# Designed miniproteins, single chains, continued (3): the designs that were tried, part 63

Each design is a single chain, and the fold is of that chain. pLDDT is the mean over its residues in the fold that is shown.

## One batch from the design tools (miniprotein)

Design m10163
Fold by ESMFold2-Fast:
Structure m10163 (fold): chain A 75 residues (1-75)
Amino acid sequence: MEDVKEALELLREIREKYGEEILNAALAVIAVRAGKLTEEEALKHFSKETIEKAREIVDEAEKKNPRAVKTLEEL
């Protein structure tokens, strides 16, 4: 339960700071890392710039809270 709570809090922080489009792109980046989505499929829904920005955000989030990012990958 705690891991899910941290994961949801991370998603809320991304939405509040960067907005819903970047949140959705970050979720796509996490899904690609987890093998649940292909990079080609993600690029059909988001621009390369949006995916690059989302990747930076996910990388930074992983440095601060690797458990939250891992939990999102496992969902």
Scores: mean pLDDT 81

Design m10164
Fold by ESMFold2-Fast:
Structure m10164 (fold): chain A 65 residues (1-65)
Amino acid sequence: SQKLVSLKVALEIDAVGLGAEKVEIDEETGEITITAPTQAVADALRPLAEAYAKELGFEKVRLEV
C-alpha cells in the first residue's frame, strides 16, 4: 500500500539522519532491523523504530551494533 511505502521511506530517512548505518525492512516477517555504529545510537533509535513498527503493524524490532 502507499502508506506502507511512505512509512518505509520515512523510517529510512529518520533512522539514517540519527546515525543508523543500515535499515532493513522485511515485510514478509514483519521485522525492522537497524544497524548502528554504537550502543548509544542504537538506544536512541529504539523508540523511533518501535513507533514505526507499530504504524506498520510489525511486532519485531532488532537493533544491531
Scores: mean pLDDT 84

Design m10165
Fold by ESMFold2-Fast:
Structure m10165 (fold): chain A 103 residues (1-103)
Amino acid sequence: GKLVLFNLKTGELVEEDIDIPFENIGQKVLELLEKHAPELLEPGKRTFTPLKPGDVFPVKDTDEAIVVKSVGFGYLVEADEENKALVGADVTLERLPLSEVPK
């Protein structure tokens, strides 16, 4: 499978192949968050919302959105209105212009 992180503030996508079970790579997830979404690491400020196929998230300061096509395991991680990221394993994301997002 793949470990995926998409930072909705910066538009950065990180994908890494998983050679071990997801439960054994929790520290690697934290390292990716520290490098690519450090604002999400403040204790007690985060919410985790499960991702579902068809979920749509706007990319900040762009006319684009991320559409969740499939999900094995994944969450929207939110610290505040500006600091949000998608993280999960075996998640397929599509980046589309807002005008092309299915309703």
Scores: mean pLDDT 73

Design m10166
Fold by ESMFold2-Fast:
Structure m10166 (fold): chain A 70 residues (1-70)
Amino acid sequence: DRLLRMADRLREAGADGAADLLREAARAGLSYQETADRLTAYARAHPESFNDEAARVVGEVLEELRRAAA
């Protein structure tokens, strides 16, 4: 539920790959920490895949995931 809402926000911002990653994480039952780690690795591997808006929303989602994991 929470991961799927975050994925929808990423898709609306144009971060389709990041949104798909979060949908896969939700289906696999990953923790918020595992999801944050995977999204961080994805963003690091694909820095050119994001416009300014998508990069900003990815950052917001990462902060939310880290807070939820704490």
Scores: mean pLDDT 82

Design m10167
Fold by ESMFold2-Fast:
Structure m10167 (fold): chain A 78 residues (1-78)
Amino acid sequence: NMDKLVALAKEMEKLIDEILAAGKLTPAQRAQLQKLANQMISLINSLPPSVISEEEKQLGIKLLSSLIEQVEAAIAAQ
């Protein structure tokens, strides 16, 4: 369901904004980011080829799988 994926993406965006504004990533926030990323990956994997191509699916999963590393790097660069 694309609506569910969009809702999760907005929730993730808000959480990342809060983390970057605070300049730190707590263990609880790390766990929540991982949970959201895993939920989005599961939804992407459940989408039919008529909604998302195999290439788009692989790119999305790759980006979500590196999300925590990307957030940590952004904090370290502040």
Scores: mean pLDDT 83

Design m10168
Fold by ESMFold2-Fast:
Structure m10168 (fold): chain A 97 residues (1-97)
Amino acid sequence: ALEEAIRAALLAAGVPAARAEAHARLAAEAVEAALARGLPGEIGLVAYEMYLLAEALDESLKEAGGDFEKALEIFAERRPELEREIAAARAAYEEVL
């Protein structure tokens, strides 16, 4: 239920189908893992958000060849898409849980 809700929200936010499927699973698994440990499900969403931001920054740094200024420029161009994805996943979580 949660994975399906997140996937639908990501698709509606313009996330490509393959990424929406993979990331919906990742987000749902993170929420479930938090709940299984007696933590709020929101902690799972925070972990998912941090993972997406860290991965995007790492990819940007690699594309820039280690140049921090260029890496931040690349990341800045990608940030609006990441923010839409994170917001969509959070909204779906709030509707289900």
Scores: mean pLDDT 87

Design m10169
Fold by ESMFold2-Fast:
Structure m10169 (fold): chain A 95 residues (1-95)
Amino acid sequence: SAAEEEFERRVELSVLILKELGVTKEEVAAVLAIADRLDPDRSGFVRLEDLRAALREAGFSDALIGRILASFAPLDPDNSGVVPYRPLFERYLAE
């Protein structure tokens, strides 16, 4: 569907942002594990402010947190602060 094609395009743009900002697969794997703990209902979504707080608590640098959160811009077009994290991180790790 057109909506699925648009979503896939947004995921690809977010993957490119992670690559351009130099976020490693090891860092993305660690972030995915943290995001999964924030999503106990398995919705596939996480709140960006909850992710920011959890990454800070886990000892991630403000610079790395900023790069991770910036990668979600294409996946949050309405600036809701709630993003589908799993497709982005799984795509990045599969490359």
Scores: mean pLDDT 88

Design m10170
Fold by ESMFold2-Fast:
Order: sequence, then C-alpha cells, then structure tokens
Structure m10170 (fold): chain A 100 residues (1-100)
Amino acid sequence: AEAAKREVEELYERYKKKIENAKSKEELLEVVREFVRETSRIVLKHLEDVRLAVGVVLRLIGLELDFERAIEKAKSLEEAKEIALKTMEEMTKLVLEALE
C-alpha cells in the first residue's frame, strides 16, 4: 500500500521534529505515545489481515513500554531524545515492513 507507506513516512518526519523540540522527558513520553496511537491507526486501517494488524500493534506497545523504562534511566534530556529517536525508527521500520 503506497499511500499507507507515505502516511507513515510523513508521520515519522513530523514526530522527529516534535522530539527535537521537546523540553522534558514528560513531553517525550507524550510524543512517543501519540506516535504509537497514530501508527496503530494506520496499521488497523490498511492491513486486511486482522491477526497481523493486532500483532504489529502489540509489538508497538511493547516498544513503548521499553522506551518508558529506558527514558527513566536517561541522565539528560539529550540522551532521552536519542532513545526516543531510536525507538521511533524501530517502530517505523516495523510498520513499513508490515505494510509490504
């Protein structure tokens, strides 16, 4: 689905900028949670296989929980932003692979 892949790529670029502009760990948590909600919406809308769609959403939630644990251990906002970017890159790759 060409349109779905473009929607995910556009979403990633917008949320990357939100991460760069975040002023606190709390803002980073909100940005990543919003990204999970939006990517889950795209997955559920565009994947005909409900089992695959649910599996992808559960993996996105797992990555969100791992991110929440990792950010608590981050010593600086800069380190937290790096963790957030890596998490969103992994989420984006997961969704794009599922949309093949």
Scores: mean pLDDT 88

Design m10171
Fold by ESMFold2-Fast:
Structure m10171 (fold): chain A 57 residues (1-57)
Amino acid sequence: SLVELAVKVAEWLKTERGIPAQDATMSQVKSALKALGIKVSEEELREIYAILQTLYT
């Protein structure tokens, strides 16, 4: 699910970059997905970003 991907992105940003999920930019979310080997569409990327902004604000 996109929620599970958002959680993985949040954990990667925290552990690898020391960035709180609520402070993450779209570019940082995209970099996290690439580092995790996860391929998503531009629409899925926007949805993951929106989930992060909602869950971690």
Scores: mean pLDDT 84

Design m10172
Fold by ESMFold2-Fast:
Structure m10172 (fold): chain A 67 residues (1-67)
Amino acid sequence: GESTLEALRELAKKRGSFTADEAIAAARVLYKNGVITEEGAKKIIEKAKALGSLSGEELIEMIEEYK
């Protein structure tokens, strides 16, 4: 779990943004690994689908909120 979150934080800094599909995949992996709650994963997926993308900052903020 921790290594996955650390890798994602570094990727978010490097890329600045994620496509909807990338953000959805990240949310699912983090939930499967016990890093975020089911509610957190659903919120990230919903926002990514609505916007078509998420900034790295927004994605990390939501992950921190739902840890």
Scores: mean pLDDT 80

Design m10173
Fold by ESMFold2-Fast:
Structure m10173 (fold): chain A 78 residues (1-78)
Amino acid sequence: SSLKEKIVEILVEEGVEEELAENMANFFVTMLDAGVPKEVAIKTVAREVKEYFISKGYSEEEAEKIAKKIEEKLREVV
């Protein structure tokens, strides 16, 4: 879907690997289709992004900054 494509683009642009970004976007769309509140879905993806960057060697502060930026961008497209 067009929404999935926009989410993948946001994640990849912020440094998430393409395959993982596609999986995160699928999960996000699935949550919305299942009736999960928008803010809960956004925060869930933002947490996954934060954990991903920490696993890649980013500091908790740097990972939180990236996750918040993605959270804001997701609010604009959903």
Scores: mean pLDDT 86

Design m10174
Fold by ESMFold2-Fast:
Structure m10174 (fold): chain A 55 residues (1-55)
Amino acid sequence: SLEELKESLLQLARALLAAGASKETVLHYLRDLVRKEKIPLSEEELEEIVAEAAA
């Protein structure tokens, strides 16, 4: 489901930030991933995921 995908992306974003990636790097990575995998998430939803992961 889309909600399960969002949770997976949130956990991925948290892991990347913990590994020392910047918020901008994580956001770019998630944009590329959702484009490649054709995941129907908006830019705003990706920004929310990265913001939540960084909190």
Scores: mean pLDDT 86

Design m10175
Fold by ESMFold2-Fast:
Order: sequence, then C-alpha cells, then structure tokens
Structure m10175 (fold): chain A 80 residues (1-80)
Amino acid sequence: MRYVAETEEERRLAQELLLEVLIERLIKAGKTTREEIEELLRNRDYDALVQKFKENLTDEEIEEARKEADERFREILEAK
C-alpha cells in the first residue's frame, strides 16, 4: 500500500521522521553525538546541521534513511 502525505500535518510528520532517521545515522557513523545535535537545534544552527548531513552521509545512506522514514510513517498511519 502507498502512503502519501496529503495534509500539512502529515507532511510535517514525514519531514520530522526523515530528520530523526538522518540524525540516528550520523550518530551511528560516529560523526556526532546526541548532545551536539541538541546544541545545534537549541542555537538554531539549522544550516550547520544540514551541511553535516551532506558532508557525512552518502547518497546511498540518505536513500536508506528515506526508506526507513517512509516505513515508520506507514506504521504510524496503519496504527490508526
């Protein structure tokens, strides 16, 4: 079954899930820590966070993160 984000709320959820998976991937790769990410978010250094993803994750890793985020999104919708 295909799930499409049809509302603004669903689009925000999908983006949040993708961001969460990307952060988990960076931590697993040893490129950052939870504390560092929290500090970047607290300081609103969003550009620095995005640059960190681009410099430390391969296209393949980003594709896997997107797939994982899509699966989590589907599970949330199916739990209703």
Scores: mean pLDDT 73

Design m10176
Fold by ESMFold2-Fast:
Structure m10176 (fold): chain A 90 residues (1-90)
Amino acid sequence: SLSPREKIANLIVAAGIQGVAATLDPSATPGAVETARKAIELARQHGDRESAEALARVLENVAKELEKQGYTDSAKKFRELAEEARRVAA
């Protein structure tokens, strides 16, 4: 089975991919948010501050692209998730 670190890394990659999908179609936002929340929770449970910091950067980049596409509500959700990930990293 995957280690906690490997599970978190896989969820960060998945959140990034789903985040890109949300920039093309905002109906993908709920699924991307769920994946990001799972990554934040696992990073918190295992004290993985490095992965939490990496996740925050991914989510910030997704939020910026969503704002460029005019999806302001989705961008706000990803920004809030990035702030939550940064709290785990602190």
Scores: mean pLDDT 89

Design m10177
Fold by ESMFold2-Fast:
Structure m10177 (fold): chain A 55 residues (1-55)
Amino acid sequence: SSDIDSIGNDINNIYTSSSDVHNTSTPSDYDDIYNVNYTTVNGIISDYDSIVSSI
């Protein structure tokens, strides 16, 4: 299922964003990383629900 691949990509994006936090020096950069991670987590939840619904 494409949904499983999407979840994998979303998890990878969270890990990458976590690495970026170590090099972030402004509050607005933290807000951008936070918003990206929040959106990514919501994407994972949506993809998970789609997979569960298809089973």
Scores: mean pLDDT 62

Design m10178
Fold by ESMFold2-Fast:
Structure m10178 (fold): chain A 76 residues (1-76)
Amino acid sequence: SHFEEGRRLWAEGRFEEAVAAFRRALEEDPTHGEAWDALGTRLVTEERYEEAAEVARAARGAFPHASEEPILEAIR
């Protein structure tokens, strides 16, 4: 899956390709909570805080009735 591809690419240091793979996974399944968390956490690790904030906002749109605490904790 694109989610597993993203995890592998990140481990290899291919950060832009990993982010693209996670975004593709979310385009196919916007309810994939693990992909939202993985993308947000990894953007914070790469110090891409503006994109991490956009991901948190997009996750709220995808899950208006669900907790986003894991993503928000990673951004804080």
Scores: mean pLDDT 74

Design m10179
Fold by ESMFold2-Fast:
Structure m10179 (fold): chain A 116 residues (1-116)
Amino acid sequence: DTTFPLLEVHRLATELVKALHEKDVEGIKEVMKRAIELYKRYKNPPAELLSLLAVLYYIAGREDKAEQYLKEASKYPNSKKIVEDTKRWIEKNKPFIDEFKEKYGEELQKVVDEVE
């Protein structure tokens, strides 16, 4: 199958939201590993995957990389809503993201460094 697994990205986003609210660091790590694997495997990653990566990098304390992925997503036609929805989601979930970064940011950054 040559089609991008967009349903996989939607499942990962759902798993991320659940893991973040349940403070499940292992769940976040698994989502990060799979999202980065998909990014490496497919030449033209869709805006949905780039937006998921942006959220994951914000949680890992890599705001620079998160902004880079959002900028990459914005280059796709019709991606404006996805980028705006992602920024709004990050803002609304900032307390959960900040708590996670404070407790697990260094551990999550090590996962990023290992799989990039």
Scores: mean pLDDT 82

Design m10180
Fold by ESMFold2-Fast:
Structure m10180 (fold): chain A 73 residues (1-73)
Amino acid sequence: DRERRELAQRYAVKAINYAMEGDLEKARKYAKEFARNAEPEQIENMRKHIRSLLEMGFLSEEAAKVLLEALEE
C-alpha cells in the first residue's frame, strides 16, 4: 500500500531526527512505528541508512543501536 509506505517513511525521518538530537526514547518510539508500517525492503533501506549516518558521524553508536534494535522487534 502506497499510503502505508509513505507513512512508514515519515516515521523513519522522525526516528532518525530524534536519534540525531539524542532523544533516544522518541527515536525508539518512531522506529517501532516505522517497523509496524514498513515493507521488508523499507526496513533493509533503513538499516543501510542508519549505518551510513553512523559512519558519517551524524549518529552515535548508542543511537544507531537503539534504532537497529527497534527494527528487530
Scores: mean pLDDT 86

Design m10181
Fold by ESMFold2-Fast:
Structure m10181 (fold): chain A 92 residues (1-92)
Amino acid sequence: GEELIERAVAQAEGIAAKLKAEVEKALAAGDIKKAEELIEKAEEMIERERKELERLRDELPEEEVRAAEEALRILEKAVEELKAKLKEYKAS
């Protein structure tokens, strides 16, 4: 049970780290449009996964639902932090 959640968390953290690195690289290059596109695509993917989880919630084992919820929380937090960073960059 725990291993499934741990693996989902590790995968989500890896995806979040890669997204952060790509957005930071775009901002360092002054490519605001690229940074916005990366964040927007991430938000769209997260929303799609949230809708899929809601559709399948009653059909999935509880441990799989918890693993998906934890993964999505990590990704949502990463996107919120990147949106804040983008706003600060634009204000500067």
Scores: mean pLDDT 86

Design m10182
Fold by ESMFold2-Fast:
Structure m10182 (fold): chain A 95 residues (1-95)
Amino acid sequence: SSSEIKEKLARKLGELIKRGASADEVRQFIEELLKSGVITPAEADVAMALIDEGVNTMAELYAAVLRLAKREDDPAIKSLAATLSELLRIADELG
């Protein structure tokens, strides 16, 4: 179910943040979000561009996306920020 997919991805997001995962692992996670239909190609492009520009951790990616969502009037940035925030909320609730 879509709920089970979101829980799996939320747990992985929490683990990547806690462990301080590498840029390559963060890229792989964005690809998993895209493959699962949780984010769009435009949202994946935003995330990949930030990683290419020097974002090295999942925590830094989340912070950068939130900052851009407040500053920029871009639907893809805002949607990505909302999705990552939802996944982090789910991860926190799961413990």
Scores: mean pLDDT 86

Design m10183
Fold by ESMFold2-Fast:
Parts: C-alpha cells; sequence; structure tokens
Structure m10183 (fold): chain A 80 residues (1-80)
C-alpha cells in the first residue's frame, strides 16, 4: 500500500465514521467539545482528500490530517 492509498483510506474512514469519533470523544470531554473536535478531524480529512485529488504530495495530505488531529486533541485537553 502506498502512502497515498493509506492517507486516502484513513481520510475516507474518518469522514464515514464521524458519529463514532464524536461518540468516543464524548466519553472523555463534553458533548459540545466532542462535536467540535470531530468536526475538526473530518474537515482535515476532507482537505486531505481534496489535496490528493489536486495532485498534491501524499506527505502534505498526511500532515494536514495530523495537524487536524493535534488541534482536536488541544481542544479536548483545554475543556478539561
Amino acid sequence: MSLEERVRETAEEAIERREEIEAELAKVTSPETARRAAEIIVRAAEEALRMLEEGEPAEKAARIILEGVARAAELVEADQ
């Protein structure tokens, strides 16, 4: 599996499983923060897919996903 295929699969899964991600986050933070954190992750996944479709490097798309996850984690930590 190439990095591009792995990033694409990860992003598509995050978008498909948004409600599950929100539910898991709601176990460790408020429902409002969980919803916002899930939104950040899904938007990062959507942007990563757009970048891959536009021919951007898979490494750049992967960084966008990682940055989105990091922002979501910061939001969850700040709510504690």
Scores: mean pLDDT 85

Design m10184
Fold by ESMFold2-Fast:
Structure m10184 (fold): chain A 85 residues (1-85)
Amino acid sequence: LDLSSLKPGDYLIVVGVSSTEMGKLEPLKEEIREVTGIEAEVVAPGFIGETDRVLLIPARTREEAEKLAEHLRSNGYRVFITEYK
């Protein structure tokens, strides 16, 4: 599932970004892919009301979102889940 196919009621996993450790968002995206196999997308500011660029992972159900979030957290990433409106 990519961000272009999102519908109201779908879920987004937001990846917390360290400004000092991780560098650019594109390197963090590649790290997440290599470590977890999960594809995150770099999104422009304002997509979910944020001021900076963010890494988002889409999910169609809360169950899918929770599973993806747990996989990311088990690998040391800080994430939270929000509903796409």
Scores: mean pLDDT 71

Design m10185
Fold by ESMFold2-Fast:
Structure m10185 (fold): chain A 64 residues (1-64)
Amino acid sequence: SLEEARRRLEEIFRRVEPHLSPEQRAALRDMRRTLLTQLEAGLLTPEEAVDSFERGARLLLSRS
């Protein structure tokens, strides 16, 4: 569901944010905002939004 996807994105954000630089945290917030907008517009499924955010967060962590 959309509600579960929003909750999952928030969980990923909280888990990852403390391990990032200020610039990386800004990128993570921007990524979350973009995915939420696309999810609400029906451009992404809940599963696609969560998968994209997990992949993006993992990429940022690998550069930390």
Scores: mean pLDDT 85

Design m10186
Fold by ESMFold2-Fast:
Structure m10186 (fold): chain A 72 residues (1-72)
Amino acid sequence: MKEKAIEYFEKARKAAEAGDYVTALNYASQGAYYAKDVSEEAWKFAMHAAQAASDGNGEEAARYAKKAIEAL
């Protein structure tokens, strides 16, 4: 569901910007789950956001979460 994916990616972006990488990883992964059947491009960006959050890179995690929203 597109709306649900957008909601989770916005939450992931905010968590990443706040330095909460565990929460950002969780929300990016949830967003990816809802995006996979809507947009392959959004799903790929969501997976990049999750990886960046896992690596502790909040700037890249937020950037990819925004790209995932734009790809929906």
Scores: mean pLDDT 86

Design m10187
Fold by ESMFold2-Fast:
Structure m10187 (fold): chain A 107 residues (1-107)
Amino acid sequence: SKIEKEAKERVETLLKRMKEAGATGISEESKKLFEEAIEKFKEAARALRKGDKETALEKVDEAVKKLIEMIESMIKSPKKISKEELEEMKKALFEALTELLKAQEEQ
């Protein structure tokens, strides 16, 4: 769908920006910000399932802001992210966004 294509493009843009910015580090703050972003995407999907489009848009905006803060935290971190940690983060992000899109299509 057009919506699925847009979300895939947004995810790929975010991953590209992470790489270009040198966001290769990880910290407890980075992990917490990522977990908060994922929870906000899940909250957005739940809001959509209730028909609350305004709350869903607000939660998506909050999630994106948390991801940006995570990227900034990762740039400042001296501890390098492992391939396993990066793969887990990619999987969690794709799953959360897929859930959000399915909720939007169900409206």
Scores: mean pLDDT 83

Design m10188
Fold by ESMFold2-Fast:
Structure m10188 (fold): chain A 68 residues (1-68)
Amino acid sequence: DKLVKEVEERAEQVAREKIEFWGKKAEEEAEKMEAQIKGAALSDPEVGLELAKRYEEEVEKEKEKAEA
């Protein structure tokens, strides 16, 4: 399913951004986020997409605060 693939790629991307920005201490949280998004996408791709969007938004807000 194309949507499942898109959500998985977005889950990996948001996890990667978190690890790249905050380093090794963020790995556990990033792995949990990725697993939650991918798990949701396998059950319902639309739910997975919404979860990916929420985590993307959270990570971006956290990055903006850290750069301020």
Scores: mean pLDDT 81

Design m10189
Fold by ESMFold2-Fast:
Structure m10189 (fold): chain A 100 residues (1-100)
Amino acid sequence: SKELEKVEEELRRRQIELYKEILKELAKEKGVKVNSVQEGLDWLYSNPEALLEFEIRFTEASIKLLEEMLKKATDEEVKERLKKLLEAGKKVLKLLKELE
């Protein structure tokens, strides 16, 4: 449906913004200077502990975003899709926390 496509595009845009924001915040907290998303990614993939912390923070932020979007959703197909993404996100978060 057009409503589902619109919501999935909005979700994608907001997740990309969260990804960039969390990457910058985490790098700053670790005292790492990053001048671009690419430099931040290069740092994460060279630092497994920082990568795991980033993945946990991003997954937690994505779950919160999905919960907020689900509360505002009125279309049944959109609600069903967001619920499935929430269940998947919660399972991923549990797995990531087991790797700490």
Scores: mean pLDDT 89

Design m10190
Fold by ESMFold2-Fast:
Structure m10190 (fold): chain A 93 residues (1-93)
Amino acid sequence: MEEELERAKKAYEVFLKRIEELKKTGLQPVTPEELEALRKHGRGDPRLSLALMGKGTQEELDELEARIKELYEKDPVKVYELFQGRLRLEDLE
């Protein structure tokens, strides 16, 4: 639907702006325990959630950006569902 595509586009633009900000400010380190806790008890993708909190490595941020960009080209609605915590990147490969 056009409304779903418009929401997906706006969410994607907000994400790209956040990624640009994080590349300038840098990221805080993540412990394996934090990642595992989000994986077991958190809603949505743990890497995406950590990145939005400004946590992870630059390599993980670059990989996340690349994967989200590829997903947006293939299925923008799934990107919106990912941001809503209804989908995980592992569910997409």
Scores: mean pLDDT 78

Design m10191
Fold by ESMFold2-Fast:
Structure m10191 (fold): chain A 89 residues (1-89)
Amino acid sequence: SKEKKLKELEEEAKELYERYQRGEMSEEEAREKVGELLIREMAIELGLSEEEVEELLKKGVYEAYLELRKKLVEKLGIPEGAEIAELKR
């Protein structure tokens, strides 16, 4: 389930933070692993593949935000006002 995957991701993030705090990991390695966890989190939350999330991020922060917002509405069926509700009826 989505909830189980997010919980596993949170546990991995906590372990990563603790390892970094203990000096068991370089700053570069920690940054790389954090980036991987963020992509995985976005993929789980939006119901997208990790590749799709990476492609969206390549477009830049603002464009990525707009595309992720569109995909969130599309995948989760969240209406963004009266016009979208009318188009689905």
Scores: mean pLDDT 67

Design m10192
Fold by ESMFold2-Fast:
Structure m10192 (fold): chain A 124 residues (1-124)
Amino acid sequence: LSEAARAVKEALLEALKLTENIGVALAGRTLAVVTEDTPEGLEARRRIAELLESVPGVRVRVEGTTVIGTLEDTAEGNAQVPDIREAIRSVPGLTVEEIGSITVAYRGDPKLGEEALRAALTAP
């Protein structure tokens, strides 16, 4: 796995220790992770942001209940996208749906997967 894919897998596994409900989407080079507006969800978002920020070439921002990570539009950044998709698929307990090249996943509330997809598609 690429460095970004390892960080994504670690971030999701750590978040799932803190919160029961999580939504994840990968659209192009943009990853969005949504948690609930709870103290546990907030701590999960902080952990996710910290782990993703440690990866060179990943820009991270937090908007409300969503953590958004974007890979640079470079050959190296684009090459990491399939590894990140596989990292998401490899996380136990996530329900994963693939729509063409777009990956959506969730545990618990399916609405969080829908919110993550919207965030990933609308990220600047």
Scores: mean pLDDT 85

Design m10193
Fold by ESMFold2-Fast:
Structure m10193 (fold): chain A 82 residues (1-82)
Amino acid sequence: MEEKKKELQEKAKELLRQYIEAEAEEGLYLMGASSAEIGQKKDPEKGKELKEEYLKKAEEYRRKAEELREEYRRVEEELKKL
């Protein structure tokens, strides 16, 4: 049982690390989206397109973070049973 507990703890740490990374990436793309309209004042259409691209990337990382959070929650529940 102790070996299984250690494996689950290592898995939880890796999932938490990936979750933090995914949230950080989402934040970077959200900041990029906010700055895209300001930076592209001379070409509003290009600024709009770039903003939409960054928002799409932010949504992808948000979904990845949600999936990682669910897996982390399941591992934490398994750890409670040991």
Scores: mean pLDDT 82

Design m10194
Fold by ESMFold2-Fast:
Order: C-alpha cells, then sequence, then structure tokens
Structure m10194 (fold): chain A 86 residues (1-86)
C-alpha cells in the first residue's frame, strides 16, 4: 500500500539522518557497507545473478537478532545495489 511505502521511505530517511548525527552508527554503517559490497562482489564473481546475490545477502541479514544492526545492514545493502546501478 502507499501508506506502507511511505512508512518505509520515512524510516530510511530517519535512519540516514541518525547515521549522519551519530559517529558510532556512522562507523557501524560504513563497516556494514564495506562488508555488503565485498560479499556482493564475491557472489557475482562466483557466478550468481544480482537477484540471487540480493536474496542470499537479505537472508543473511534476516538472521541478525539486533534490530538496529539489521536495519543498518539492510540500508547498507540497498545503498550498495543503488550505487551499482548508477
Amino acid sequence: SSDRQLGEFMSRIALRDRIARDQSLKELYEKLYSDAKHKLNTLLDDGYSLAEAANILREELNKIEDEETKSLGMQALLDVFSQLRK
């Protein structure tokens, strides 16, 4: 629904704003971004498609019990895929 999409968008904006203001969150995000980029490149080099690699990496992130780390990891993965398509 449009309300759900708006909620997800606003949550991502709020998370990015928090990362910009919090040095510890910024460092964690940069680490998660670097890790996601490395894992994605490894999967692509192993012959996985972008869709298959995205599914594998999302499933790994879903195993994280800490909701804040999971949210940062999901945001980092989305940003890696966004950069790849530019």
Scores: mean pLDDT 78

Design m10195
Fold by ESMFold2-Fast:
Structure m10195 (fold): chain A 87 residues (1-87)
Amino acid sequence: DEAEKQLKLEGELLKEAAERWRKKYGSKRPVEVIEAAISAYGHVGLSPEEAGKLYGLTPEQVEEGVKIYEELAKERNFTDVIVAKRK
């Protein structure tokens, strides 16, 4: 089903973005926590400050994680309709 395929690709891209971010910054944070922070800002629309507070990242680290995710999504020709809806 197309929705299932899209959700699977989204999850794979989030994991790759989190792993790339973790390696780049030498973070000991679990990959799943970094994924959750990226998704909280990028998909849920929390502020970078709120996402960072929930998951123990700085606002700048959350924004960089979303940037890595967006670059990976572009490489895979994946268009997410609701990314980074910030108030």
Scores: mean pLDDT 73

Design m10196
Fold by ESMFold2-Fast:
Structure m10196 (fold): chain A 64 residues (1-64)
Amino acid sequence: MSRSEIRRLIREGLEGRISAAELAERLRAAGIPVSTAQVSTLLNAVRRGDISIAEAVELILLYK
């Protein structure tokens, strides 16, 4: 899964088009072992402006 694909999925999660659980399932299917709780925490951090979408992508890739 590319950085641009992860970024798109994060944007869909931020827009409420997919749930944090569905986003976590898609990331796990791509070999990234993230939990729903970890994805929810990252999405909330982006919503608060604590991290950028680009930083959230890099943090997700660290689980790989």
Scores: mean pLDDT 85

